# Designed miniproteins, single chains, part 109

Each design is a single chain, and the fold is of that chain. pLDDT is the mean over its residues in the fold that is shown.

## One batch from the design tools (miniprotein)

Design m3798
Fold by ESMFold2-Fast:
Structure m3798 (fold): chain A 90 residues (1-90)
Amino acid sequence: SASQKEAEEILAKLYSLISEIMNELRKTYPEEVVEKMRRLLSKALSEIQDKIRAGDIESARQVLKEFAEELKKLAPELSAQVDKMLEIAE
């Protein structure tokens, strides 16, 4: 279905972007901070996956937008990755 293809595309892009974010964090921050950020990213990804499984793509996009804004506040140096996350949410 179109909704299933959209969901798969969102998740694929998000998995790739999270990998990029984790690599950038490892270059910049101590392991303790990286681990804290990994847990925050994992929680956000889980919430987005749950919305997608429920067929609620609009709520999944909204959770992604809210998480992107929070990430921008916590790690301003990730602004390029936050912009990519907001693009996925559109």
Scores: mean pLDDT 82

Design m3799
Fold by ESMFold2-Fast:
Structure m3799 (fold): chain A 89 residues (1-89)
Amino acid sequence: SIEELLKKLEKEFKEFQETVEKVKKQIKKSKAPEELKEQVIQELDRTLEIVKEAVEDAKKKKTIEAVTKAMFVLIAGRSELDLLERKIK
């Protein structure tokens, strides 16, 4: 059902949000230059906002199309998170 898909999307988004917060804490504690930390955290916040907007749109529309789009945006967000984390390493 669409309700089951939305519940799964919300769970996946919550896990993504928790991972972003963990990565932000690791970045803040790293020995990277402050300018690099600020840039990466800003990009992480932007990525989280884009994913959040897609998830909220799916929750409002409650269509297979909107949920599918939100899942793709979430996958793209996870890829961006991985790339941004690598900039600090």
Scores: mean pLDDT 88

Design m3800
Fold by ESMFold2-Fast:
Structure m3800 (fold): chain A 61 residues (1-61)
Amino acid sequence: MSLEEKVAELEAEARALIAAGASLEEVTRRVTDLAQRLDLPESELQRVGLAVLDLVAAREA
């Protein structure tokens, strides 16, 4: 799996959880677990984390 495919997998998981009404804590936990399983670089994990925070904030606003 390419780096781009790993990032897309994390973003898809985050979006699915957010759409299902998961809390920020639940989304963060699940995305972190998946990132560890996919062995993502810390820089990409940080980028996905910021995108997840933006999506959750938009839902709660």
Scores: mean pLDDT 74

Design m3801
Fold by ESMFold2-Fast:
Structure m3801 (fold): chain A 60 residues (1-60)
Amino acid sequence: MREEELERERRELAREIADKLRKIGVEFLEDLIKRGIASELAKKDLEREKRDLEREEEER
């Protein structure tokens, strides 16, 4: 019984961590681009990730 509750908590926590990591990843890439460390390709990847995050926020 308690193991099922722990599994639920773990899955919810994993989802929250994944969402936070995506947001941190976008901010991290933005900072790297500002510092001139990231290439033009990283700029394109950042634009795509931003669009995906905006879409997910709209669905919430």
Scores: mean pLDDT 69

Design m3802
Fold by ESMFold2-Fast:
Structure m3802 (fold): chain A 94 residues (1-94)
Amino acid sequence: MSVEEQIRELGERAVEALEREGRHDEARRVRELTKKAVEAVRKGDYETALEYVIEMGRLAVEALMRAGRFDEAVELGRETGRVIKAIEEKKKEA
């Protein structure tokens, strides 16, 4: 899976979880951050992509924890970490 696909999949899962919990404002913000992160990767700006993915993951994990969805927050945190690692590996190759 490409880094762009990993970012999109992470964003989609975060949005679905947030919308299920009625966190529509956070879901909208995650969609915007996902789009910006993908655009940054396409431009080779891995540093900016990393910042957007970190913000996206933090926002989604915090919102899920506040909703009492601790298992989902942990899972999303792990997925965020995997995507961060993939971006960092691409940054080292560039």
Scores: mean pLDDT 86

Design m3803
Fold by ESMFold2-Fast:
Structure m3803 (fold): chain A 63 residues (1-63)
Amino acid sequence: MKSKLEKLMELEKLSQREAAEILGVSVGTVSNAIRNDDESYVRKLLEALVDEGVELLREAVLG
């Protein structure tokens, strides 16, 4: 089963490095968030992308 963060990264075609740069954290932090299915990082990444009108993406990932 893929974590919600991994699914979001796959939808946006983001590598762990690119997601880490967007979130302002280390690649290891992103890897741990994926492994632990940490929804707080899903929310932070969605907030960073919201300026593109990704409200539908929030529903797809969180709902």
Scores: mean pLDDT 73

Design m3804
Fold by ESMFold2-Fast:
Structure m3804 (fold): chain A 97 residues (1-97)
Amino acid sequence: SAAEEALEAARPFLEELGIDEDEMIKELGLVGTAQAIAPGYLAWRNGFSLEDARRLFELSKKYILSKDPAEREAIREEMRELARRLRAELEERRAAE
């Protein structure tokens, strides 16, 4: 499945963060774990800092676990701001070729 492939690809990233894959699957399920990891893993693979990648992962995980609409909106705002900054950085890197 796409979730299994995403998790297998992200194992080096999980190792860097010190995250136990099995524990996360118990907490979020297979698909939820893949969804939480994917934004941070993709940022890390594109050469963004481990700090930014970890922040994306933490925000995605918190969003998936949140049951409070106000908390979800706050997380969306933080994710939008971070994504905007990372996109600008990526565009600058591409222009610097």
Scores: mean pLDDT 83

Design m3805
Fold by ESMFold2-Fast:
Structure m3805 (fold): chain A 64 residues (1-64)
Amino acid sequence: SDEEQRKAAEEFLNSLSPKEKAALKAMQENPGASLKEIAERAGVSQSTVSRLIEKANKLAEELA
């Protein structure tokens, strides 16, 4: 349901650190950019971007 998806998305966003939120914004603004490019644009490490992608992929798989 839309309500479950909304709640899951809200919990996901609330679980993110400020650096992970910056990485998420960089990913949204730069579709198709590499992990390195996203990390550079967000001012975070590549490991931060990788962890964000892992969290997002797990959420997407659970909601699919």
Scores: mean pLDDT 81

Design m3806
Fold by ESMFold2-Fast:
Structure m3806 (fold): chain A 77 residues (1-77)
Amino acid sequence: MQSAAQILEQSAREAAEALGLPDSQIYSSEVLSKAMPVAFQRLVTDNGLSPRQAASLLTGELLRIVGDQIGKELGLA
């Protein structure tokens, strides 16, 4: 059983490759808009989560990943 973070990152990498974008673009809105539905479906169908739980977990992981990126750019956290 993979974590929501791992599922989201894997789905984002797959979406970036399908779009012909480099790994540095994994956090682009274009990649995430394609990856999010796939990650959501995997959490519901493969991990057996409810749609509400899957949406909550994905939102939390997305905020954490984006927050880490912003914090690193600012040199704060």
Scores: mean pLDDT 76

Design m3807
Fold by ESMFold2-Fast:
Structure m3807 (fold): chain A 64 residues (1-64)
Amino acid sequence: MEERIELVKRALRLAGKKASEEEIKEMTPEDLRELAEEAYEQGLPMAAVEIYRDAERMEELEKK
């Protein structure tokens, strides 16, 4: 869904990372949680919190 793609793009931007369009489409909520862990380790706690929120929203969308 378009909303899922936007959540992934925002999470990647917050983490300072890039991914191909194909990779973005295949990312899961668990992948976003791993991005949040990496952001935390890099000293970006605010970004990590937002990425975790995006992962939770992504899971909610997948339940629909």
Scores: mean pLDDT 78

Design m3808
Fold by ESMFold2-Fast:
Structure m3808 (fold): chain A 74 residues (1-74)
Amino acid sequence: SAEHEAAARAVIAELPEVLEEAKKEKDPEIREKILRSLEAAREQALALEDLSPEVRAELVAALEKAIEEIKKLP
């Protein structure tokens, strides 16, 4: 749906800011919550059947990149 595609594009656009906030966060509990939120978003993106395959792939790739970058933080 157009609504789900707009939401997916908004998430993709917001991910750089989420990653920057995670890099600045010193509390491991808050960082873990951010990581879990991104993993939940990835699971939801994979479950959305009315999202175009191209937009779904882009969203999943962006979420996976953000997850990996956060996991590499000290």
Scores: mean pLDDT 81

Design m3809
Fold by ESMFold2-Fast:
Structure m3809 (fold): chain A 88 residues (1-88)
Amino acid sequence: PEPSEAALAAYRKLVETASPEQIAAIRAELLPVGREAEERIAAGGDPREEADRVIAALAAALAPLLSDEELAALTAGLRAIADAELAA
């Protein structure tokens, strides 16, 4: 699946405006969320629900850097990618 033009624009803005320190902080914040998702999936959890949880955490971390519309476009793109991977 290809990201929408709106999702790509949001991603470009993020890359242009976020500092390496901000990116490192976001990664550090999301690392435990990703680990928890992997643990829940290993325990028989729904991978789709865990993908939604990770995407929601990413959206919250990116909210200070993106507008509501840009954030919605980016999260919709990520959900489409997750749906395609889980269907494969």
Scores: mean pLDDT 78

Design m3810
Fold by ESMFold2-Fast:
Structure m3810 (fold): chain A 85 residues (1-85)
Amino acid sequence: SKELIEKASQLLGVAAVHILLGDIEGARKNVERSVKLLQDAGATEAAEKVRRYGEEALRLAEQGDIDGALELMNKAAKVAEETLK
């Protein structure tokens, strides 16, 4: 549903804020919930892309590459947003 995809996009924004605050665990939980909402919406390809970008973003954040992590989170959010059209 559109509502699930919109919520998934919002959760990716929340995950990016957690990355900025150094809360990697909070970021991970929000990415995982976003992926599940996209799956529940039937957006299977978008869910897979968001999962991959999110996993790479979390890895970069753990290495201290916050700019790289945020760039990947932005790509994940765009995938979710494009699924609404």
Scores: mean pLDDT 88

Design m3811
Fold by ESMFold2-Fast:
Structure m3811 (fold): chain A 76 residues (1-76)
Amino acid sequence: SAAARRARAEALLAEGERLYAEGRYEDAIVKFDEALRLDPTLARAYELRGRAYEALGRHEDAQRDFAGAATLRAQA
């Protein structure tokens, strides 16, 4: 169901945020990728993935994700 997919996406977002807090940026990105695959409207997942990309020096990937988050928030 759509509700089950959204709940799974939010759980993956929470796992990614925990990994990010631990400094495990590449592992966090994997979880954010999975969350966005299930729910591409999660602005917070884009924002946190962008922050993880910045921590890894991947500035172009980060800028793309921050733009994605801003676009979603502007549409809300």
Scores: mean pLDDT 90

Design m3812
Fold by ESMFold2-Fast:
Structure m3812 (fold): chain A 83 residues (1-83)
Amino acid sequence: ADALIDAAMREADETIERAGEIVREGAPVSVLQGAAEEAIRLVERALQEAGRGDLIPEANDRIRERAKEAAEAAGVEPPEIVP
């Protein structure tokens, strides 16, 4: 379970980190919000296609946590993330 989530999350983590860096450099927090929401959609689709929809809540929690950490590192208030 964890290994599959880690594999699905690798691209999401990289996307969120990149968006957080761009926001830290002066881009709107909506860039990070959009990246996190897209990551949730992609990971949800991948897990459903793998027959592991049971992992979606944990993956969504991890994406939201990573987005919050990226926002805090960028010095901005964490955005509300809607899948």
Scores: mean pLDDT 76

Design m3813
Fold by ESMFold2-Fast:
Structure m3813 (fold): chain A 110 residues (1-110)
Amino acid sequence: SSAYKDHAKHEFAHAQIYYDFADKLETLSEDEAREVTEQSLTLEYAVELTISKLLEKKGLTDLAKIEQDHADREQALLDRVRAGASKAEIIEALREQGKYYEEQGKKLES
């Protein structure tokens, strides 16, 4: 139960990062918002994928799958940005991702 509460805190922290990122993008131009999002998601995808592989090597298969799911979600949003998503569409998608992490946190607390 305590381990689930610690995981819930991490999920809520991730939700806040996505909400803050979306709010910051509102202050940028269309081109700046797309460029910053593409760069940020490319780095996050690489980090999560690397962590997933390291966890798998350690035999922590369930945690590796969680990190892989995070990487897949980042890749899906990156694909939308590369397909020409507008700043408004990117902001909406980031807020939807924040909501996803918030709901994960709530489930882990129950």
Scores: mean pLDDT 83

Design m3814
Fold by ESMFold2-Fast:
Structure m3814 (fold): chain A 98 residues (1-98)
Amino acid sequence: NALENFLEYLKEKDQELADFVSNNKDKILSALVEVEKVPEEIAKTRLKELLEELKGKKISPSELPKFLALAIYVYEKDREFFESEFDNLKTIVLNSIK
């Protein structure tokens, strides 16, 4: 299960992120169904573009589950690529939930 694998990864990296994902599983799973229809290379490109676009910005509460679903999908498809972007993603998400 992609979401549960991602949660185990987050528990080792950042407990606040893990707690947020755990508390929003239903919304993230709904968004993940739509993200899974996207080709891997398009998803990776979109995640990278969003991380650049969102530097120093907050994501709205309605868009956060969609952003996290994209991140989970990229984590499942290319963990090394995801890990290279993780610090940027963590900063954006933590700033958005405060």
Scores: mean pLDDT 86

Design m3815
Fold by ESMFold2-Fast:
Structure m3815 (fold): chain A 72 residues (1-72)
Amino acid sequence: GAMAAAQAAETRAGELGSRHRADVAKIKRILEENPDLSDEEIIERAVEAGLDPATVRAYLEALKAQDEIAAK
């Protein structure tokens, strides 16, 4: 039924959200521990930690876009 499908979608979204938050926390820790590393070196370290390089790159691009807006 529609309720069962909604509950399954909510559970899956929660699991994906928790994983995404954990991945973001790992990326932030790598950045804090290695402030002098390039984006590509940060991606390499994150991949060694078991993170998806596409997720890491997207996060770094989002940070750069935020910095460009702040530099207005």
Scores: mean pLDDT 69

Design m3816
Fold by ESMFold2-Fast:
Structure m3816 (fold): chain A 99 residues (1-99)
Amino acid sequence: MHPFKEGDDEDVERMREGLLEYARTVRKLSDEELELFGEILDKAEELRKEAKGILEKVRELARERGYSEEEIEAILALIQGNVDEAIEYIREALKKKNK
């Protein structure tokens, strides 16, 4: 896998847009799932920058902000490039929200 070490801000924005289109067109996410996925993408970008890519610090920052365990796992999966796993955690987060 290509290391995430080199990525201009423009490439990161393009990747985010591509992931949203992938979720919408390929994974057929619902409107609610897409809204949360977009929020998680933005949160993952912000936390990755603040934590300088250190996963332990991302987890700590997300916890401090009161994110759910499922949202934290989705953020960590996205930072690691595990998009499909992140989508599964988003679905779990929405299921628990309705309980």
Scores: mean pLDDT 76

Design m3817
Fold by ESMFold2-Fast:
Structure m3817 (fold): chain A 83 residues (1-83)
Amino acid sequence: DEVLELIRQAVDALLADLDNPANVAKAAEYLRKAAELLHKKAQVELRLVDDSSAGSVLATLLVLAERLNEQDLIERLLAAVPF
């Protein structure tokens, strides 16, 4: 699934370094591509409020991982959240 592959690439980019703006931007790019494909294939719209924020990108990826029932991605994203 192209959407799932883009989401995996976004997670990989984001979690490589949450403090690196280039990694956050790369993750947001993959996330936007995944959102566009979801809109085309299933008429699902995603609103990403701030694509320059690691927290915003992470939260949006977590919502998508939960909607797709991708447990491995959910676990990876939750492990990156500071407590």
Scores: mean pLDDT 72

Design m3818
Fold by ESMFold2-Fast:
Structure m3818 (fold): chain A 93 residues (1-93)
Amino acid sequence: MEVEEVVLVVEAAGRWYLLFGTRSADPAALARLRGRVPREDAPAVAEALRRAGAESGVVADVRVLPDGTVEVELRRAAQEEFTAAVGVALGGR
């Protein structure tokens, strides 16, 4: 099964966070990315991802887990558009 590693960089609460995951070669598959963030910053990271996802339509789901891990599911075909949308939002802050 061929998979690619993906990294998403998110700025929230004045800090930069990395979410890591894999995506399959299947264009219908979702890429699932996770990153640990301080519990205090997790809501801000999730909100930044939801906002970027609402503008681009590429986010399928955003979750904050009890351990402070943020999880996001992205549509494979729109992965690059989502990364660009997040980057533009970060550059505007």
Scores: mean pLDDT 64

Design m3819
Fold by ESMFold2-Fast:
Structure m3819 (fold): chain A 68 residues (1-68)
Amino acid sequence: MEKNIEAANKANEVYTKVKELLDEGREQEAFQLLVDAGLSPETAERVVALLKEGRDSEASVLIYEALK
């Protein structure tokens, strides 16, 4: 239970920071933050693409699944 709570909290923090960076046009920094958080480069690219398309729920799920 505790491990899942930590993963959810981390995923939410990563999601919030990535959205802030993308809103500022800092796309490369958003990608690097996702990789540094533990996502593969391929998953990080997909998350950035989904957020740019406004598919926020799908991006959030991918971040959580990668960090749990």
Scores: mean pLDDT 80

Design m3820
Fold by ESMFold2-Fast:
Structure m3820 (fold): chain A 95 residues (1-95)
Amino acid sequence: SSEIEKLKQEAEEKLKELERLAGEAMARDPAASPAVSEGLRLVSEGIRNPEKAEELTEKAAELIREAVEPETGERITRAAKELTRLYLEYVKKKE
């Protein structure tokens, strides 16, 4: 389905955006790297376990917001939540 393929592409683009934003944040503030890396790990775990995706993404958001500047945290957590939303929609339509 072209719709399913489009959702997959949009999710992949959002993942690249998330990785870019996280990489920039970790480069700017190396002290935040453990929390940002753990946040990315939780988002990835949510992709592997769709049933837990929303819970894991919210935990990731909390860790990232506590570790980085508010504006940076908002950008990263927004990308993570959008990725999770797109991926869950993709999984739902694929089945």
Scores: mean pLDDT 86

Design m3821
Fold by ESMFold2-Fast:
Structure m3821 (fold): chain A 65 residues (1-65)
Amino acid sequence: TPVYEITYRVLLVQPDGSEVTLDEGTITVEGDAGPAFERLIREAARRGGVPEEQVVLEVTDIREL
């Protein structure tokens, strides 16, 4: 199973389309990254006190290890 190193940003998207960075980092994932991304979005929304539906995760780099 391939292992990926994924660099990401978690952004709050404001009504005017501007973005605020809530979190950023790098994770290592084997297989499906979906559950990890959902967790990161939920945690960032909780810490920021904002609705999850306004939070998006952007992948800035992906590397196969």
Scores: mean pLDDT 83

Design m3822
Fold by ESMFold2-Fast:
Structure m3822 (fold): chain A 87 residues (1-87)
Amino acid sequence: MKSAVEMGIEYARKAQTSTNPEAKELGKQGLEKAKRGKEYFERGRALMKQATTKEEILRGIGLILRGIGLGLEGYLLGKQGIALEKS
């Protein structure tokens, strides 16, 4: 199943291949956000695997949620770019 981060990367990359310069720029911005989201998500997952305390678990969850949020931002920017080209 595709994660928010994976969808963010996919849709942002598709927008970046547009011939419309505005859609291309939205794709570029979305890809940067989705890639940053992937970094936070992976860091959160790694912390969760090593977590031995409630505090560590909550910190890991926070990183995962931040990663998902950035992935969704990348996805929305990518969708906006694609919609702009299809309009």
Scores: mean pLDDT 83

Design m3823
Fold by ESMFold2-Fast:
Structure m3823 (fold): chain A 97 residues (1-97)
Amino acid sequence: SSETQEEVRRLLARLEARLEAARAAPVSVFERAALFLAAAVTLVLIQKHSKDVDPSLIDRAKALFDEAQALADAADAAVKAAGTVRAYEAALAAARA
């Protein structure tokens, strides 16, 4: 439906903005995990409504999911370099202060 398409476009725009913010500035491991989960849930919901949604919106959701996964992978690498999640989050907090 047109309402479903409008809601999907709004949801994708919000996710896109959150991903852009996460790329522009250091964010916590938990924030990146939340973005990955949000992107995954968004993709699943859009796929369930695939008959009511333009295929371009499904492709956009897949692209945003791939971006969120890349950010999550980068966070995992940063935690590995810091040794622990606690050390990474402490360094991030210090950099933000």
Scores: mean pLDDT 78

Design m3824
Fold by ESMFold2-Fast:
Structure m3824 (fold): chain A 101 residues (1-101)
Amino acid sequence: SAKEKVFEEFREKMEEYISTYPEEIQAVLREAFERAMEVMERALEDPSVSIRQAMERGVSVLQIEMVRYSSQGLISEETAFEFTSRASEIVLELVKKVEEE
């Protein structure tokens, strides 16, 4: 389905991006990303929730986790911003493709 393809492509692109970071940071980024993915999947269990709404909720959770991790000194504020920005960019690109179909 279109939803399965969007989630698969989002995971693939984010995992590739995470792999460009130092190994010690990768674990923290993956934990935050998996929490965002869980929120997206849970949101889509409600048939009234669009893929855009579900993905945007996930990015919001990711942003909260990134702020938390940077406040704890586990990642830099720059890393938190760049990671959230990249996730938002990928979500926007993938959602537009689904909405055009």
Scores: mean pLDDT 85

Design m3825
Fold by ESMFold2-Fast:
Structure m3825 (fold): chain A 77 residues (1-77)
Amino acid sequence: SEQEKRRRELAREIAGELLGSTLKALLEELGRPDAEKIGEEARKAIEDESTPLEKLTELGELLEEALRKVVEKRKKK
């Protein structure tokens, strides 16, 4: 139904914004000059229903690695 399509689109928009902003913030913490670009690319990839699963997996791995590095950086003072 159109309502189900709209619900899925909204869910993708929310997920894209959350992932994009989170990834940007983590990469900025790590001093990456491309943080804004990578965050925006991640947002667009999540919002695009045609994005292959492999790309979503890569973004998940990037998020996990960025989070790990931020945690380690903060532990080192």
Scores: mean pLDDT 83

Design m3826
Fold by ESMFold2-Fast:
Structure m3826 (fold): chain A 60 residues (1-60)
Amino acid sequence: MPLRTAPAAEFARAVNEVAAERGLDITAEATDDGVRVRAGTASPEEVAEAAREARRRLTE
C-alpha cells in the first residue's frame, strides 16, 4: 500500500498503550481534527517519543 493513514481513534489507543507501558502521564483522545494528547507530568520529549512509537506501530 503506497499510503497508509492510521485512523485517529487507533492512533489515540496506541499512544495510550505506549504511555501506559512507559509509565507516562499522557492521555490521548480522538477528535474531529485527529488526535489530541494531554500530558500531566510527562515531559515534551516523553510525549514525542510516545507519539512516534505509536505512529511506527500503526504504519507497520
Scores: mean pLDDT 74

Design m3827
Fold by ESMFold2-Fast:
Structure m3827 (fold): chain A 66 residues (1-66)
Amino acid sequence: MSEEEKLEFLKRAARTVLVHYKDKPAEERLAIAKRAVEQLAETFGMSDEVREEALKYVEELVEKAA
């Protein structure tokens, strides 16, 4: 799996979490999605750069939805 594929995997997981918790407050949704991204990045040994890019993506999605 390339770095680009890893990033897309984390972004997809983040989108799934945000959709599943769409009725939760933005603060709670952000916390849940960030936790999911961090856990997946750790489990699959992803780089800090990929993790940080995915976390930034989650923050931007939640901010734009507010």
Scores: mean pLDDT 80

Design m3828
Fold by ESMFold2-Fast:
Structure m3828 (fold): chain A 61 residues (1-61)
Amino acid sequence: MQTFTYTFLIPKDKKELRDKLKAAIQADAQARGASVTIEEKEVEKDGTKYIELTVTVTLPA
């Protein structure tokens, strides 16, 4: 098995963009026969609030 972790920062106000990205990631993982876990964390950078998406993808052996 091979595991990859990716991090995306999306402005908190862009909920629709986050939802679309999460759906696209899940669809891609399903097409590859992979497992995916998505974690969300609120972070602040330079006075702007972001949602940090941590995506862990596990490919089959």
Scores: mean pLDDT 80

Design m3829
Fold by ESMFold2-Fast:
Structure m3829 (fold): chain A 58 residues (1-58)
Amino acid sequence: SKEEKIKELLDKYNKERDKLVAEHQAAVKSGDQAAVDATVKKMNELDEKLAEEIKKLK
C-alpha cells in the first residue's frame, strides 16, 4: 500500500538523517566548517530525495 511505502521511505530517511545529525553536531562542536557545510548539503539532498519519492506515490 501507499502507507507501507511511505513508512519504508521514512524509516530509511530517519536512519540516514540520524547519522548526518550526529556528524553535523560533531563538526559544529569541533569548528570544522567544511564538515558542517558537507553535512548540511547531504541533509538537503536526503530531504529532496524523500520529497521526490513521496511525490511519486501520489
Scores: mean pLDDT 84

Design m3830
Fold by ESMFold2-Fast:
Structure m3830 (fold): chain A 70 residues (1-70)
Amino acid sequence: STSDYDRVRREYDVRVRQMRDIRVYLRRDLKDRVDQGQITPEQAQRMQDIFDDIIRQGIRDMRDQVDRAG
Protein backbone atom coordinates (compact mmCIF):
# COMPACT_ATOMS: atom_id res chain seq x y z
CA SER A 1 0.00 0.00 0.00
CA THR A 2 1.02 3.66 -0.37
CA SER A 3 1.21 4.09 3.42
CA ASP A 4 3.52 1.06 3.73
CA TYR A 5 5.70 2.37 0.90
CA ASP A 6 5.86 5.85 2.50
CA ARG A 7 6.89 4.31 5.85
CA VAL A 8 9.61 2.15 4.25
CA ARG A 9 10.82 5.14 2.19
CA ARG A 10 11.05 7.37 5.30
CA GLU A 11 12.95 4.61 7.15
CA TYR A 12 15.31 4.35 4.16
CA ASP A 13 15.97 8.12 4.19
CA VAL A 14 16.73 8.01 7.94
CA ARG A 15 19.12 5.05 7.53
CA VAL A 16 20.91 6.68 4.58
CA ARG A 17 21.47 9.77 6.75
CA GLN A 18 22.74 7.57 9.60
CA MET A 19 25.17 5.82 7.23
CA ARG A 20 26.40 9.22 6.00
CA ASP A 21 26.96 10.31 9.62
CA ILE A 22 28.87 7.07 10.36
CA ARG A 23 31.04 7.72 7.29
CA VAL A 24 31.87 11.24 8.54
CA TYR A 25 32.65 9.84 12.02
CA LEU A 26 34.97 7.16 10.57
CA ARG A 27 36.79 9.74 8.43
CA ARG A 28 37.40 11.93 11.50
CA ASP A 29 38.54 8.95 13.59
CA LEU A 30 40.99 7.84 10.89
CA LYS A 31 42.34 11.40 10.53
CA ASP A 32 42.86 11.62 14.30
CA ARG A 33 44.73 8.28 14.24
CA VAL A 34 47.01 9.58 11.46
CA ASP A 35 47.57 12.85 13.36
CA GLN A 36 48.51 10.81 16.48
CA GLY A 37 50.96 8.66 14.48
CA GLN A 38 48.96 5.45 15.09
CA ILE A 39 48.50 4.70 11.37
CA THR A 40 49.87 6.05 8.08
CA PRO A 41 47.81 8.15 5.64
CA GLU A 42 47.96 5.19 3.22
CA GLN A 43 46.56 2.82 5.88
CA ALA A 44 43.82 5.36 6.70
CA GLN A 45 42.88 5.63 3.00
CA ARG A 46 42.65 1.81 2.66
CA MET A 47 40.46 1.60 5.79
CA GLN A 48 38.25 4.45 4.52
CA ASP A 49 37.86 2.68 1.15
CA ILE A 50 36.82 -0.56 2.89
CA PHE A 51 34.29 1.27 5.09
CA ASP A 52 32.96 3.23 2.07
CA ASP A 53 32.43 -0.06 0.19
CA ILE A 54 30.55 -1.56 3.17
CA ILE A 55 28.37 1.57 3.49
CA ARG A 56 27.65 1.65 -0.27
CA GLN A 57 26.63 -2.03 -0.17
CA GLY A 58 24.37 -1.38 2.85
CA ILE A 59 22.68 1.54 1.05
CA ARG A 60 22.17 -0.62 -2.07
CA ASP A 61 20.63 -3.40 0.05
CA MET A 62 18.29 -0.90 1.73
CA ARG A 63 17.34 0.59 -1.65
CA ASP A 64 16.47 -2.90 -2.89
CA GLN A 65 14.16 -3.27 0.14
CA VAL A 66 12.38 0.00 -0.79
CA ASP A 67 12.03 -1.17 -4.40
CA ARG A 68 10.50 -4.48 -3.23
CA ALA A 69 8.04 -2.56 -0.98
CA GLY A 70 6.91 -0.25 -3.82
Scores: mean pLDDT 81

Design m3831
Fold by ESMFold2-Fast:
Structure m3831 (fold): chain A 100 residues (1-100)
Amino acid sequence: KRLEELKKRAIEIARRAIELIRSTDLEGLTVEQQIGLILRIIGAELDIELAKDKESLIKALESLRDTVLEIAGHAPESVRAEFEELAKELDKLIEEAKKL
């Protein structure tokens, strides 16, 4: 089903975001704050996995996108574009989810 396909793609984006954070020293954040952002992505990944309808999926995707954009704002210039690209991929999934 289309819903399961979108969920799988979103989870792959969340995992790529976590990998980028683990390899990146986020500017202006404590280690505790950086861990907090990782936990927010993990929480969004769980919300995506548990989404049973279009509305729940869109909400989870928007939360993940907003968290990734917040991280991009703290990312060094060299990797900021990668986080912004992940956010754009999430925007595309949100638009596809609206068509379910």
Scores: mean pLDDT 84

Design m3832
Fold by ESMFold2-Fast:
Formats: C-alpha cells, structure tokens, sequence
Structure m3832 (fold): chain A 83 residues (1-83)
C-alpha cells in the first residue's frame, strides 16, 4: 500500500518536473491522487482512484483539490512574471 503510493507519487512528479519543487512538501498520497485524477497524469474517476489507493472518494476529492491548487498557483506565478 505505502510502496504503491510512493511509486505513483514518483511517476506523477516525473510527468511534471516543472511542478516538482511546489509538490515536494505534499504527502505522497496527495501527489499520487494528482497523478490519477488528471492534474499530473491521466484522468480516472474518483471511485477508481479510491479503489487503487484504498481511501474514500471524499478523500480523493480533497487531495485532488490540493494538487489542483498547487498547479493553479504555479500557473498564476508564471503569468505574473510575464505581465
């Protein structure tokens, strides 16, 4: 369980090296959710992600929102540097 979560988190970080520094402080399970819900990788349903990670759909949604917040903050920071 923990090993699978760590592996999924590592794969998600490998897909988005531009977000690695911003994601590094987050728990592996949060990053793994981002990798499975479309933020950091292919989109799966919250039910499928809940089954894969052994957590509730509510927890999947919560962690998805945390990863999405990091992506939005990084995008806004890039826009501020351009403007």
Amino acid sequence: RKEIIAELAAEALARRPDLRAALEPLPDITIAVGGLTGVLGPAHSYEEVAEILGISKETVRYYHEKVFEVEVEAALARMKEVI
Scores: mean pLDDT 75

